# Ledger of designs, part 57: designed miniproteins, single chains, continued (2)

Each design is a single chain, and the fold is of that chain. pLDDT is the mean over its residues in the fold that is shown.

## One batch from the design tools (miniprotein)

Design m5959
Fold by ESMFold2-Fast:
Structure m5959 (fold): chain A 70 residues (1-70)
Amino acid sequence: MDEDIRLAAYAQMARRIREKGLDEAGIREELARAEATIALARADPNAFAVLGPQQRALGEEGRALAAALA
């Protein structure tokens, strides 16, 4: 459950970064947005569906990017 929520948020972040060609400041802003989404989702995990394989792969990419920025 928590993993699917995190991957969904990171997948959306990775997609936006790819589409917009953001600099480091823009990437950090998208990371902050993803972390805020994860925090809200932890209050209601049942609001989020299980992710498919493509969304999981994109979510892992976004998570690796978040880790590199930490």
Scores: mean pLDDT 67

Design m5960
Fold by ESMFold2-Fast:
Parts: sequence; C-alpha cells; structure tokens
Structure m5960 (fold): chain A 72 residues (1-72)
Amino acid sequence: PVEDLAREIVETALYYESNGASDEEIIEAIANGIKMAAMLFGEEAAREAARLAQEQRPELADLIKRAVERVE
C-alpha cells in the first residue's frame, strides 16, 4: 500500500543520513526506491507515496522532491 511505500522512502533517507551520506547519495537512493515502487505498483502509487513521505517528513521534502524529478 501507499503508506508502506512512503515509510520505505523515509526509512531509506534516514538510514543513509545516519551513515553520513551526502544529499546527492540520499537523493539517488530515494530515486532508486521510487523507480522500483513504480515498476511494482505503478507510477501513480509511487508518486502518491513520495508525496505522502514529503508531508510526513517536511525536513526531507526537498531531497524527496529532487529524487522524484530524477525519476520523471
């Protein structure tokens, strides 16, 4: 479901951040996750999950938005 995908996006970002990853590396990891979600569940579900993740974690919104732009 969209909520589980949104949680995966957030957890991926936080995991890479906690390991000292750069913004660029975090964006790439999120973009790869969004691509996989789109392939498995469809583009609309992946987009909605990314939007939900941005809403739940405003501090990650810019990174997630930039990742979405790379996938489109």
Scores: mean pLDDT 85

Design m5961
Fold by ESMFold2-Fast:
Structure m5961 (fold): chain A 72 residues (1-72)
Amino acid sequence: DVAERLLKAVRDKNLEEVERILQEVFGFDEETARRIAEKLAALPEHAQRGVAALVQSGASKEEILRHVDALA
């Protein structure tokens, strides 16, 4: 499950894996993936789970980006 894999990578502070998932699964460019990974790592756990729930629901990359930007 992509959502579970993403959430675990964020919790482990494995930003390389977070960036890789964002690029390979969602099609974000390297710069955007890095920015999102940094923001996700800085979010409280409840907000990180909220992003994972969006991913699990099949949200588009644009919806994910908009949601993460609204949380920061």
Scores: mean pLDDT 82

Design m5962
Fold by ESMFold2-Fast:
Structure m5962 (fold): chain A 100 residues (1-100)
Amino acid sequence: SLEKSLELGRSIIEHMREVFKKQAEKYAEEIKNTPEKVELPDDLRAAIDELRKAGLTDYARLVEENGATLELKLNYLFSVAMAEDLGAALDHVVRAAAKR
């Protein structure tokens, strides 16, 4: 039935939202516990130089300033965005169910 399909969809969205919320909390804690001063690996330093040579100065600065935490920060932002998008999707499903 449509009602059972909507309930299943809501349960899946709620579960996925909680997964991404917990993932965001995990990455936030890892960022907090990362040393403030970490020397950049030679390969990452070489990549920064190549970005600058290509005229991608803003990307080079982002990599240089964030260093070892860049991946964690990007994963955190992605997890937050996914949780927010799933929350918006859940609101649409609940609103649609209430009108029927």
Scores: mean pLDDT 74

Design m5963
Fold by ESMFold2-Fast:
Structure m5963 (fold): chain A 55 residues (1-55)
Amino acid sequence: SMKELEEKKKQIRELLRFKAPEATEDDIENAVKMIMSNPELLESALKEAEQIKKL
């Protein structure tokens, strides 16, 4: 669903902001688009986001 897609994008944005706090919004959004376009990158990024949430 579109809601699930937006939730994944949010998790990836939060991960990227955590890793690169000084990155621009355009840099973050471009990185989200690249990650969302690659299933392997998406899976790896979601796994990393879950690990960071447990810190």
Scores: mean pLDDT 82

Design m5964
Fold by ESMFold2-Fast:
Order: structure tokens, then sequence, then C-alpha cells
Structure m5964 (fold): chain A 73 residues (1-73)
């Protein structure tokens, strides 16, 4: 099912961002380039597979992750 695959892709992408956020919130200094690459990949999946509301949620989370990661570098 195309719908099932879409939901799986979105869930996995969101989980990856959630893990990044937890690491950054714990004060882990991560290579910014790698964080940016993971965020870009998740946003690509959200824009391809998500609703406008889901895309907006991903973009908000992505912005928070990038801003926090940059401050820790």
Amino acid sequence: SEELQREIDLALAYMRLAVLKRMIDAGKVLPFEKVEEEVKRALEIARRSGTPEQVAEFEKLAKEILEKAKKLE
C-alpha cells in the first residue's frame, strides 16, 4: 500500500529528528554538517510524503534542531 509506505517513511523520518533533538537537548556536540544532512533528508521525506500540516511540524522541529546544534558548535 502506497499509504502504508508513506506513513512508515514519515514515522521513521520523524523518529530520526526526535533522536537528534534528544542528543542536542542533552548537550551533545554533533558535527553540524551531519545534523544539517539528516534534517534535509527528513524534510525531503516530509515534503514528498506528508500533508501540509505534517510538513509544517517537520519544518518547526528542523528549525529548532538546527538553531540549537549551531549554538553548541
Scores: mean pLDDT 86

Design m5965
Fold by ESMFold2-Fast:
Structure m5965 (fold): chain A 92 residues (1-92)
Amino acid sequence: SAAEERLIESARALVRELAKEAGLPQSEIDEWLALVPEGVASLTEESKEILVKILEGKLTVEDLAKMIMEKHHAAKELAEKIAKEIVDAVLK
């Protein structure tokens, strides 16, 4: 679906931005990106619940940014930017 395609694009952007902030070489970024092309069906139940909450308007950009900070150890500013891109992409 278009929402799945946008989510994959956003997840790829998220991986790329996190890798750039961490100073990772392109080869390592490529390995991380190889994990993203899986469809929504391959996501964990937790990830599926997050997607449903975004689609229903129940999960805010700030909530998602906090989750990204906790799970991926990203800086607040980067996490907020990525969270907004994901939410905007999912809702289109």
Scores: mean pLDDT 60

Design m5966
Fold by ESMFold2-Fast:
Formats: sequence, structure tokens, C-alpha cells
Structure m5966 (fold): chain A 75 residues (1-75)
Amino acid sequence: DDKKRKENEENIKRAVAKKLVELGASEEELKRFAESLGISVEEVKKLAKAEIKELSETEKNIVEDAVKKFVEAVK
């Protein structure tokens, strides 16, 4: 179902943005994530303020893996 897939992708993006901001991610870490989405760092901060739906086990794993990748790659 395309609608559910798109909804899940948006929810994951918001969750990743929120976790990065909450962890105090550096400008380089936020910029890397922003570039992956084709948006600005300020837009990433706006995504971090958006409401997120409860993540499934699979979605939670994807979010944690993505956050770790962006944080570790700049450290």
C-alpha cells in the first residue's frame, strides 16, 4: 500500500531528525542528514518538531541504524 509506505517513510524521517536534534548532533551531522533528504538544516530542525507516530519494531531499528550512521560517520 503506497499510502502506508509513504506515511511510514515520513514518520521515520521525523523520528531520525528528532533523535539527531535531541542528541545534540553537530552541524556536520545535521548537514549530512539534510543533504540526504535534499533539504536545509533548518528544515531538519522543523521535522524534529513535528509529531511522530508510534514506531513499529522494524521502523525503530531503521531509525536507530540511520541515527548511528550519521553520528558515527562524522565522529
Scores: mean pLDDT 75

Design m5967
Fold by ESMFold2-Fast:
Structure m5967 (fold): chain A 83 residues (1-83)
Amino acid sequence: SKKEEALKKIKEILEKLQEEAEKKLKGAPEEEKEKIGKEFMRRYLEETTELYIEAGLITPEQAEALRKVAESGDVALADALYA
């Protein structure tokens, strides 16, 4: 299934980006944590958006909304969307 294949690829990308972000967050001061979180979200959406669209899991309009959230770095909005 294309959806299953896309989800596996998304998971692999997420795991790689999470590992990178965790390394950057270890010992980071509070002001840098927000920046690291914003870059993580931006890269995650940038690298996975096409896979989500191709699998039919989200619309291009939904993808654009998520991209705007990542660019703004609004962690509270991101949390609300994923809650």
Scores: mean pLDDT 72

Design m5968
Fold by ESMFold2-Fast:
Order: C-alpha cells, then sequence, then structure tokens
Structure m5968 (fold): chain A 73 residues (1-73)
C-alpha cells in the first residue's frame, strides 16, 4: 500500500525533523556545515536561520526517500 508507506514516511520524517529542531541550538556549526554540504543546502543559513537549514536538509532527505518509495511501482 503506497499511501500507507508514504504516510509512515511523512510521520517518521516529521518526528525526526521535530527532534532536530528541538536540538538546533545544541548542534555545532561544524555539524550544520556538514549537513549543508551533504544535502546541497545554502551554508549561509548557519549564520542567519539554523532552523531553515535543518528544514531544507530534511526536505531533500524526504524527497530522496519518496523517490525510492515511488520506484517500487
Amino acid sequence: DLAARIAALEARSAEVLAADLAQVDSISEEELRALAERYGVDPSLIESDKAALIRAAHDVLYAQFLAQAQSRG
């Protein structure tokens, strides 16, 4: 059931995003820079909006998982 798989993925992605956002102030600049490089996110967000960087990285990760889920049919 593709719909159930997408719903489960969305729920898990939201949970992980919420956990990362709750810890955004404890994440080091080095870790944020590594996330920006890994997911192709603008590293200037480290200085201006760390939460936006985390959200953007999760959006990229979610898109990758969604593409993999859809590739099954």
Scores: mean pLDDT 75

Design m5969
Fold by ESMFold2-Fast:
Structure m5969 (fold): chain A 107 residues (1-107)
Amino acid sequence: ELSKEEKEEFRKEVEEELELIIEIAKEKLPPEAVKLLEEYRRRLIEVLEESIRNNDSTEEIIAKIKELTKETIERVKEVVKDPILAESLIEGIEGLTEKIIEKLKEM
């Protein structure tokens, strides 16, 4: 199991990577899509911070990340009217979630 220090470093790395992704997204995606990614980042960091405070296991953190991802996908379906853009965002969020989970498992 990960130490609290390792979980905090993971949280910082995730936050930094998401900031970079959002900066790139601002150049290519419409404002509503960028706002959804900003909300996802904020909520994901909140989940990670709460999990660190609660001393959650790696499995518990992964479960919470997956739940947030499901909620975010439903939000994309509600807000993004362009079905092609919605599908692309959903695939991007799912792919990002998989990379984050794999990174956590490899630590």
Scores: mean pLDDT 84

Design m5970
Fold by ESMFold2-Fast:
Structure m5970 (fold): chain A 61 residues (1-61)
Amino acid sequence: ASEEEVEAVAEALLARRPDMSREEAVRLAKQLLALGGDGHELAELIRAGDSAAASALAVKI
């Protein structure tokens, strides 16, 4: 995944999980994007700003 995709996913994770460190969010973002289909779908929803759909998908992962 691109650095921009990782950053976008990490920022969305931090907004949802403010108890998480930025380094932890970046690591999780990279792991989610590495999962393939579900992780890529989550990254696209986050990039599009669809926080409700991204949150629903993230609960299932």
Scores: mean pLDDT 69

Design m5971
Fold by ESMFold2-Fast:
Structure m5971 (fold): chain A 117 residues (1-117)
Amino acid sequence: DEEVKKQIELFEELLKQVIAYVAKKMGVPYSVVGEALAELFESSGALALAERAREIGRELETKESEEEREKYYKKSEEIIEKAEEYEKNGEETPEAELYKGHKKLTELAIEKVKEKE
């Protein structure tokens, strides 16, 4: 299914962006953020997403270049800034909700990382 494949790719990009952002902001390894996200997904019963978050964290740490990590970080920073604008303006479009969701997941990951370290 072409549409399902596109949704999976978009979600994987979101995970890369969140993990890269939190790792850089917190000064922790990418794998630590991947594990934090995995624990959040497991608590919600999303076991497949949890395993994928762990995999992406390890891939960012061991296989991705510093240039690719910086690209994901910058994209996440742009999304978070846009989400803050949407929050201030009371915007409720599908894009605004998606960007606010990204920001919220980032905040939850930061809290989880703090609990572990």
Scores: mean pLDDT 85

Design m5972
Fold by ESMFold2-Fast:
Structure m5972 (fold): chain A 59 residues (1-59)
Amino acid sequence: VSAAEIRRALAERGIRASDSTLRLLQIMAKHGYNDSELAALAEELGVSVEEVRELLDRL
């Protein structure tokens, strides 16, 4: 997935993220993730774990 696609998905949900967080989302979408990584990212973005899961599923 491209950084532009991730930025668009975040913008549609009203979420803003740093370039480092966008890179982390790309890695997680491409290589997979565990529950601990989901929880940490959800806390960083200020959203629920379910919203992060839905975001990654769309990438």
Scores: mean pLDDT 77

Design m5973
Fold by ESMFold2-Fast:
Structure m5973 (fold): chain A 90 residues (1-90)
Amino acid sequence: SELVRLALQALAAEQGKLSEGARALLAERIPTPAQRREAEQAYLEAMLKEVDEIKKNSKNLEEYYAGLGALQLKQVALREQAAAELEAEG
């Protein structure tokens, strides 16, 4: 159905956003492209495990995506807090 198609597109976009965020976060920490890709994959794998836990407790796609949205907001808040702390020190 159209709803399922849109939900799958949203999930794919969310995974892409996580990869992009992980890449930016690790840019200064990983000196080689290979190590950077490995760290990005490890981060995404950890995030996908969190997603699987949400999926385990979801009865349908609507509940699943609501859980993903909550997880995304939590991660953004933690990153913003870390950035604010760095700005205060620098």
Scores: mean pLDDT 60

Design m5974
Fold by ESMFold2-Fast:
Structure m5974 (fold): chain A 80 residues (1-80)
Amino acid sequence: DEKVKELVRRLITLANLLFGKNVPESVAEEADPNEKIVDWLKKLFPDVDDAQLLSLARLAVPSATIDTTLKEAADGYVPA
């Protein structure tokens, strides 16, 4: 789903900027749309606490919760 890939590319860009990481955007191709957004981010950024990952998710999707999936987040995502 292009909308999920666009959201995950945006999240990777924001996380790399905020957490000083360099995760490649190609990881977006491996994202499971049924996975919770915080769980997916934790796999990519295991050293970052869940509260910071949820805050990152909320920068892209203000209504996101710990139970929000990537597909649900993508359905509510509006590109800047």
Scores: mean pLDDT 77

Design m5975
Fold by ESMFold2-Fast:
Formats: structure tokens, sequence, C-alpha cells
Structure m5975 (fold): chain A 92 residues (1-92)
């Protein structure tokens, strides 16, 4: 079963560029090591402190997809400059 996780990450203005780069590195690492992750997109408008991330997740249950999303958000929360993260999961 496929799910989509929609993640909004807010960062400080001072850390925005470095946080975007580190978030991309984190997502690439997670995609390479976690077979539940199919792909991701990360969108940031120039001058924005909010990044929108869409992640395709393979899971046998909503609980497994929610766990995968929680693990991803926990890794993103470790990025310097991240002030808040909000996530939603939808079945595909």
Amino acid sequence: VQYQANIAVTVTVEAADAAEAKARETLERLKATDPRILDYTLSVEKGSTTATIYIGIVADSKETAERATAEITAELAKVEGVTSIDSLIYPL
C-alpha cells in the first residue's frame, strides 16, 4: 500500500539556506537506507522560512506509514534552525 506524507518544516531566517541543504542531505540518506521511502520532493520559495516536503511511503498499514513519517520528522527536527514541523499522511 502506498501513502504520501506531507511535511511542513519551519526554520529561522538566519539558518534557512543551511537548513535546506541539510534537510536535503538527510532526506537523501533516509531514502538510501529506508526501503519504505519511495521518493521525495522538497520545495522552498526564495525568501521563505517554510519548506514543503512530500514523501512517498510504502507500508502495509497506516500505523507503519505513521511510524515511518515520525522517524523522518525526528531526523528533520535535528537540523539546526528548525523551529517547528507539521506532518499529515494520506493513503494513495
Scores: mean pLDDT 81

Design m5976
Fold by ESMFold2-Fast:
Structure m5976 (fold): chain A 78 residues (1-78)
Amino acid sequence: EAERSARALAFADRKEPEIERYLRDVLGYSEEVAREAADTGANALMKALLDGYSEEEAWEIAFKKAVETAERLRARAA
């Protein structure tokens, strides 16, 4: 479990910057919103991997969660 958790965390850490850049550079969210949403997405990625999803499935879950979080954060700021 400890090794699996560490591996999932390392994968999520590597993918968090990719989510952040996509939210900021492609979808046009602010740096602050993109950063917070990417952190939430990375946490969802780690949890999905620990729940036994494949890396591809976990990435899709994480990305959807990141986008939903970014939209919610932007709406709350208005």
Scores: mean pLDDT 81

Design m5977
Fold by ESMFold2-Fast:
Structure m5977 (fold): chain A 59 residues (1-59)
Amino acid sequence: MSVAEILRELIAQGKFSIRALAEALGIPQPYLSRALRSIKDPRTPLVEALTRVREDYEA
């Protein structure tokens, strides 16, 4: 299953945490938490924001 698909399922279920999202993305939870704090625009789709954070971590 793709990372984006896993993220969509977690978000749709409404039972996700920053820890669960970090595990799905394969990045440390503190890294994800810091990155999400910089993404303050509520209009940005959460899945797209998380995918960007993963790309930045892998770069």
Scores: mean pLDDT 67

Design m5978
Fold by ESMFold2-Fast:
Structure m5978 (fold): chain A 120 residues (1-120)
Amino acid sequence: SELAEKLLEKIKTTKDPVELFKLAEEVGKLSPFFTPEEIEKLSKALVDSAKNKEQMVNLVVTLLHHAKTMEMQLAVMKEAGSKWDEIGAEGMLLILGEARVRLPEQFEELERAFFEGAKS
């Protein structure tokens, strides 16, 4: 969609961490309007835009917190898992902790998505 393409371009061109976190919030809130392929592309682009471990963890947590669909939540967890070496043990605990607190009924599936990402 044109909306997803415009957001992808903004994510790829932005260098300001504050603007990047605002984009993560916007992408999460708009998650019902995206296809599965657009969700995967947007989640990957946001996580890949992080300059360091702290930014990566905060972007993942922001996306997870604002995501309105289970599909976005799963995609975010899988992408975070694929970067587990970069986020480290402390970052992993923060992400899994956020998922457990905010989405307790979905936690088992979200944790599974994280570890499936880690296998990739």
Scores: mean pLDDT 86

Design m5979
Fold by ESMFold2-Fast:
Structure m5979 (fold): chain A 79 residues (1-79)
Amino acid sequence: MSPEEAYKKGYELAVTRLLSLSLEEAEKAAERIKKEAEEAIEYAKTDPSLSEEEKKQAIAYAEGAKKGAEEAVAKKKAE
């Protein structure tokens, strides 16, 4: 899986999950996704067992999920 594919998968999963929720539930889920994504990024950066490719993939997926969560909440607020 490329970093671009990982980002897209993280983004799509977060958007799909949050758009099915109410705004209040989506905001709570988005905060959890963002926190988990930030923790995953830090672990990926510091884990010596991961290859450079694996680190890039893990970081991209987490960043995608974080962005997807932010955009899904923004879209629901606009509704």
Scores: mean pLDDT 82

Design m5980
Fold by ESMFold2-Fast:
Structure m5980 (fold): chain A 98 residues (1-98)
Amino acid sequence: MELTLKIRIEGAEGLSHEQVGELVREAAALLGAEVEELRVEGDPEKGELTVYARLRGLPESMTPEQVAELLKERLAELLEEKYGIKPKKIEVEVVEEE
């Protein structure tokens, strides 16, 4: 399955666009997916970041909603484990599906 997601993170002050992109790639890899396209926007100083990611290789047995929820959980875990950050909010929205 191929899927495009919009990820919004609030309360991640001090993370660069590169670091957030790496987190999204790592979270996707934990789901068995590869990131085909990735774009990071937002103000690192305010901790408000938006990521657009196209994922490939996801199991056809998972729904887009299940992928979004699992990615959200993995991103929260990685933020705490790697950077000691508990985000105020993580929102993952499905943009398109194959």
Scores: mean pLDDT 80

Design m5981
Fold by ESMFold2-Fast:
Structure m5981 (fold): chain A 84 residues (1-84)
Amino acid sequence: MSEEERRARLEELLERALEHIREKRFDEAVELLREAAGLGVELSLDQEVTLGVMEIAAAVHIVTKEDVEGARRVLEAVAELLAR
């Protein structure tokens, strides 16, 4: 896969993951984030901002005690991406 194809795939995966988080489909979001992490692509500032929005959305569910386990898995997957 070319660098451009990996970049486009990363953008698609992050957009879909954010949509799944908004719909409380945390397991699906985690799978997409793990696939994104596997691409080994450097994050842009815009992508880091998107990941920050995901962290805030997931953290709200932990604080409100709604699907805490799913939300924690999302935070773990986001942290793995940001650590690259």
Scores: mean pLDDT 79

Design m5982
Fold by ESMFold2-Fast:
Structure m5982 (fold): chain A 83 residues (1-83)
Amino acid sequence: GEEEFEKAIKKLSEELGKRGVVSLEEMREIVEELLKKGEISEEIAEALLEHIDGMSNEIPKEKREEWKKKYLEKKLYSLAESI
């Protein structure tokens, strides 16, 4: 549900904050870690990974790491609001 997705967004954002600027591959690894720990469902993990994959085409190379966080968080909140 929406609360489960919001929890996943918060957890991902906290991990991104702790690790600083990360690669798209590292973001995928964080999602996989959350799924393995039972912090998020398989359905939520799939939605997060889909958004991370979408980011690869939207972010200019020089600003990629900074903008990944902004675009991911914006897309995740937008998706949560639609549920």
Scores: mean pLDDT 64

Design m5983
Fold by ESMFold2-Fast:
Structure m5983 (fold): chain A 84 residues (1-84)
Amino acid sequence: MKEELAELIAEAALAEDPSLDGEEVRRKALALLERLVREYGLSDEEIRLLKELLEAEMAGDKEKAAELKEELKKLMEARAAAKA
């Protein structure tokens, strides 16, 4: 899942700026996601929702993006509450 999200981030970045090295962007995105998992405890479910959210945003599906943001917020709040 992290690898798929990193690939999608690279695709989104290249759509904005085609002069970027897509492979370098993908590697940096993957490294950042791995760090977020280690330091902040991001779950595989949160990463899945982030991937779906980015796909919805790229497709211009505002309704689906809003629903995914709400679901992600609930998971993040539940994780914070469990840690407190």
Scores: mean pLDDT 78

Design m5984
Fold by ESMFold2-Fast:
Structure m5984 (fold): chain A 70 residues (1-70)
Amino acid sequence: SEADARANREVARAIAEQVARELAAADPDKGKALLERFEAAESDPAAMGRELAEMGAEAQRLKQEKARAE
């Protein structure tokens, strides 16, 4: 449904914005570039999903690096 699609997009955007902020704290250019790629992909649901998956992988890598530094 359109409501389900909108809810999924809002969740994806919230996750993308959070990951972009975390990446921007370490590398502003990379955080900005990834968020711009996600925004550009919003007109293509498949591309949007792929960009979100890439951002999730980057977030996971940062968590692993932080855990090792802990």
Scores: mean pLDDT 75

Design m5985
Fold by ESMFold2-Fast:
Formats: C-alpha cells, structure tokens, sequence
Structure m5985 (fold): chain A 140 residues (1-140)
C-alpha cells in the first residue's frame, strides 16, 4: 500500500517537474532535456519499482528517436496510469485511488495546455495537482 502511494507521488512530482521545465523553456525545450530529467529522476529514486519503470521508459524513448516531446510526456502519464492500476490490484482505499486519479487528470490537463501554448492554464492545473499530492503525502 505505502509503496504504491510513494510511486504515485514520485512519478507525479517528476511529471510536474517536466511540465515546469516546458513552461520555462517554451519552444527551446529539447527531447534531450526531457531525457536528462528522466535519467536524474531514475538515479535519485529510492523506490526500486519507480526506478525500474523510469529506466524502462528511458530505454524505450531512446529506441524511438522519432517520438516528439508531447509523446514523451504522454508516456510519463502512462506510467502514472500504470501506478494507479497497481494501486487497484493492491486494494488501496477508494478515497486514495480517487485522489491518485484526480492527480493524473490535473497533470493530463496541464500537459495538454503546455502543448497548445496555454502556459497560464498549465500552471493552474499544476497548482491543483500539487495540492492533491500534498494530501497523498499525508496518507503515505
């Protein structure tokens, strides 16, 4: 139980870091910048499952040089949904699963806003995601 909540927090905070970098750099954000952030997150992860998921994602990204930044961000969202499904298998309480789902929904909306150039809307969704992550930290 605790481990899956910790996975959700780590991957969600990584997604927020990537979105903030995209807002900061705008059109100057490179594929290599995104990969570097993912590699740093994998190396610093104290959670073996999150580390393995990130290492596998980095490998797949590197094997697909045609993938856009948007595709890379979508793949990070796929990791969050994978963690959500693991939480369901581990029988996390319904209120915790709903909280994780809401974090993922806010991050999805932030990603969509970034890739249409709507950085103000992206920032609003990041702030909502951060509030939900703080609630997850209280439970973890």
Amino acid sequence: MKSVIEDAIEVAELAIKLINLAIEKGPQLTREDAIKVLEEAAKRSKNPRTRKMLENLIKVIKENPDWTLEEIFERVLDLLWRVYEMGKIDNLPEEVLKLIEKVIEEIQKAVDAVFRGDYETAKKHIEEAKKLIEKLKEIA
Scores: mean pLDDT 88

Design m5986
Fold by ESMFold2-Fast:
Structure m5986 (fold): chain A 112 residues (1-112)
Amino acid sequence: MWEDLFKLTEKSIEEAVGTIGRIDEEVGKKFKKEAEELLKELKEYAKKMSEEDATQIFLDALNFANAALSAAEKALKDPDPEKAKKMAENAAKGLIDGLKALVEEARKLAEK
């Protein structure tokens, strides 16, 4: 059921947000707000599409969330705070860009 994948995606995003926030609190707060709004929009479109399409959307979202978490964890280990912050910003941007692309795809699927 896509709701289980949604919960896994939400948890992975929560962990990525927490890791980024440990590097830079302001970057983490901005990223949290954008990611939560995009995830909410994906959930609303998922209700209007097939179970198969919704499942694929959240599998893709989970992949983006896990990639961002991995990048944020690498940033956290960097001894240069300026480089770590830039890596964290890049990880956040990658996830937000990925989620925005999925929102556009989900919108098209919901219009079927």
Scores: mean pLDDT 85

Design m5987
Fold by ESMFold2-Fast:
Structure m5987 (fold): chain A 89 residues (1-89)
Amino acid sequence: GKVEVSEEEVRAAFEGRKELPFLADARVVKEDGLYYPYIALKPEYVPLGSDVFTANTMQRLTDEGFETREEALEYGASLLTFLFSTLDF
C-alpha cells in the first residue's frame, strides 16, 4: 500500500524526534569534512527488486556530501518524501 509521509515528519525522524513505521534508522553522518544522509528501511518497506536498499542496513542516500548537517538533513527528508509518494508497498 501507499505510504503517506510529510517532509516535516521525515526531518523529525532524522533528528531522533519521531519514529516512522518504514524507517529502522535515519541519521546524518560527518565523513571527511562533509555531511551525508543515511537511512535504514524496515524489511516490509524495502521495494521489491531493489538493488539499492537492504533491510535494516544503513544506506547512504547520495555520494555528494554537504557542507552543513542541515543541508544533508533537508536533502534526505526531501528525497524520502518524494520516494514514498511514488512507491507502492
Scores: mean pLDDT 74

Design m5988
Fold by ESMFold2-Fast:
Structure m5988 (fold): chain A 67 residues (1-67)
Amino acid sequence: GTAAALKRIRELLPDPEQIAEAARLFVEKGPTDETAKEAAKRLGISVETAKELFDALAELRAQNAAE
């Protein structure tokens, strides 16, 4: 559910400022490999971590739409 996705996001990035920046990139450019690479570079994390973060953000959006 939404709570599980939020927990996953916090486990991947405990810094709320970094989460906010990743969420901004996700909203502006979408969950593409290029966006994941840009987020990884900006946040100093791995591309795999950025992809997992985008997957969790996509799950949050999908669950809000599936009300």
Scores: mean pLDDT 75

Design m5989
Fold by ESMFold2-Fast:
Structure m5989 (fold): chain A 87 residues (1-87)
Amino acid sequence: MATLEAAASIHLTALDMMSKTPADKAIVQQLKDLFKNVKSMTEQQLQQEIQKILQQAQQANVSPEKMQEIQAIADLLLQMRRQIQES
């Protein structure tokens, strides 16, 4: 868990530093909210929220570099949720 949490925090910080528009900042905030709530969400709820964020990012025409960071964070959140269920 700690390693995945640290990795997610690093990617969230990198994305936040790259975020210049209100739309980009809203995406970062939504990802931070998911990170905070990952323990209280089902895997299905987490997947649905991730898909919603990815759609918002595509609509906002975020750069491919930012999209890669969003995908990395999404994958880490799903891995964290799966480890919580195993523990």
Scores: mean pLDDT 80

Design m5990
Fold by ESMFold2-Fast:
Structure m5990 (fold): chain A 90 residues (1-90)
Amino acid sequence: MERARRLIEEARRLAERLRERSPITARAAELAAEAVRAALAGDFQKATTLLTAAGILVAAAGIEGADEADVREAARLVREAAELMDELEK
């Protein structure tokens, strides 16, 4: 569970850092953290919905011209959240 806590903390820090520079990318990171929290609470339906929304926002941020490094970091957090959720479910 240390890995889940680390991911939630990294996502929160990224969201705080990007809130003014890239609000869409910040929101994607926030949703990824919320997805992991929902999965830890056993609500995998909510977790899947939140993770799907996070992925859509990462794609939207890229289309809107957000910084590539910021978008890549958010995409990494979404991917790591998906991997964690899969491990927690199975």
Scores: mean pLDDT 84

Design m5991
Fold by ESMFold2-Fast:
Structure m5991 (fold): chain A 71 residues (1-71)
Amino acid sequence: MEKELEELKKKIEESKDNKEIAENLLKLGQLAKDNPSLHDEVQRILKEAAARYADNEIVKEAIEKAGKYLQ
């Protein structure tokens, strides 16, 4: 679980493709939905990504959608 979270975080940080970043952010949201113990850490990662990709509409939409899985 923690390993999957770290791998997704690395893919988001290393990727230069907006679609891949968006896809991996959605996977983070799904991972948190299936594993409530990861909820707080995934939420922190999503907030960090929101600050980093503030001008990126595709990534911003993915972050908002992923965040809804944490409701």
Scores: mean pLDDT 78

Design m5992
Fold by ESMFold2-Fast:
Structure m5992 (fold): chain A 83 residues (1-83)
Amino acid sequence: SDALIAAEVAAFEATEAHLNELIAKLTNKEIREKLQRRLEEIRAEREQAVAARDLRGLILSEASLTALYMNASLLIREEELAK
């Protein structure tokens, strides 16, 4: 339904906003740029899946976003441990 798609889009956007905040905390510019580019790719894939009403694409884009979030969190932890 349109309401479920809208709720799903809003949830994805909220997670993306939190991920952008994590990426911004990284001190290494090259790593920030690589993660930002990957996030842009995931967003583009998600927008195509929403437009196509592609459930598989929605699930895969969520998995990709989760993997990127975990990677960004690990990189933040590595920077903290190096201090």
Scores: mean pLDDT 81

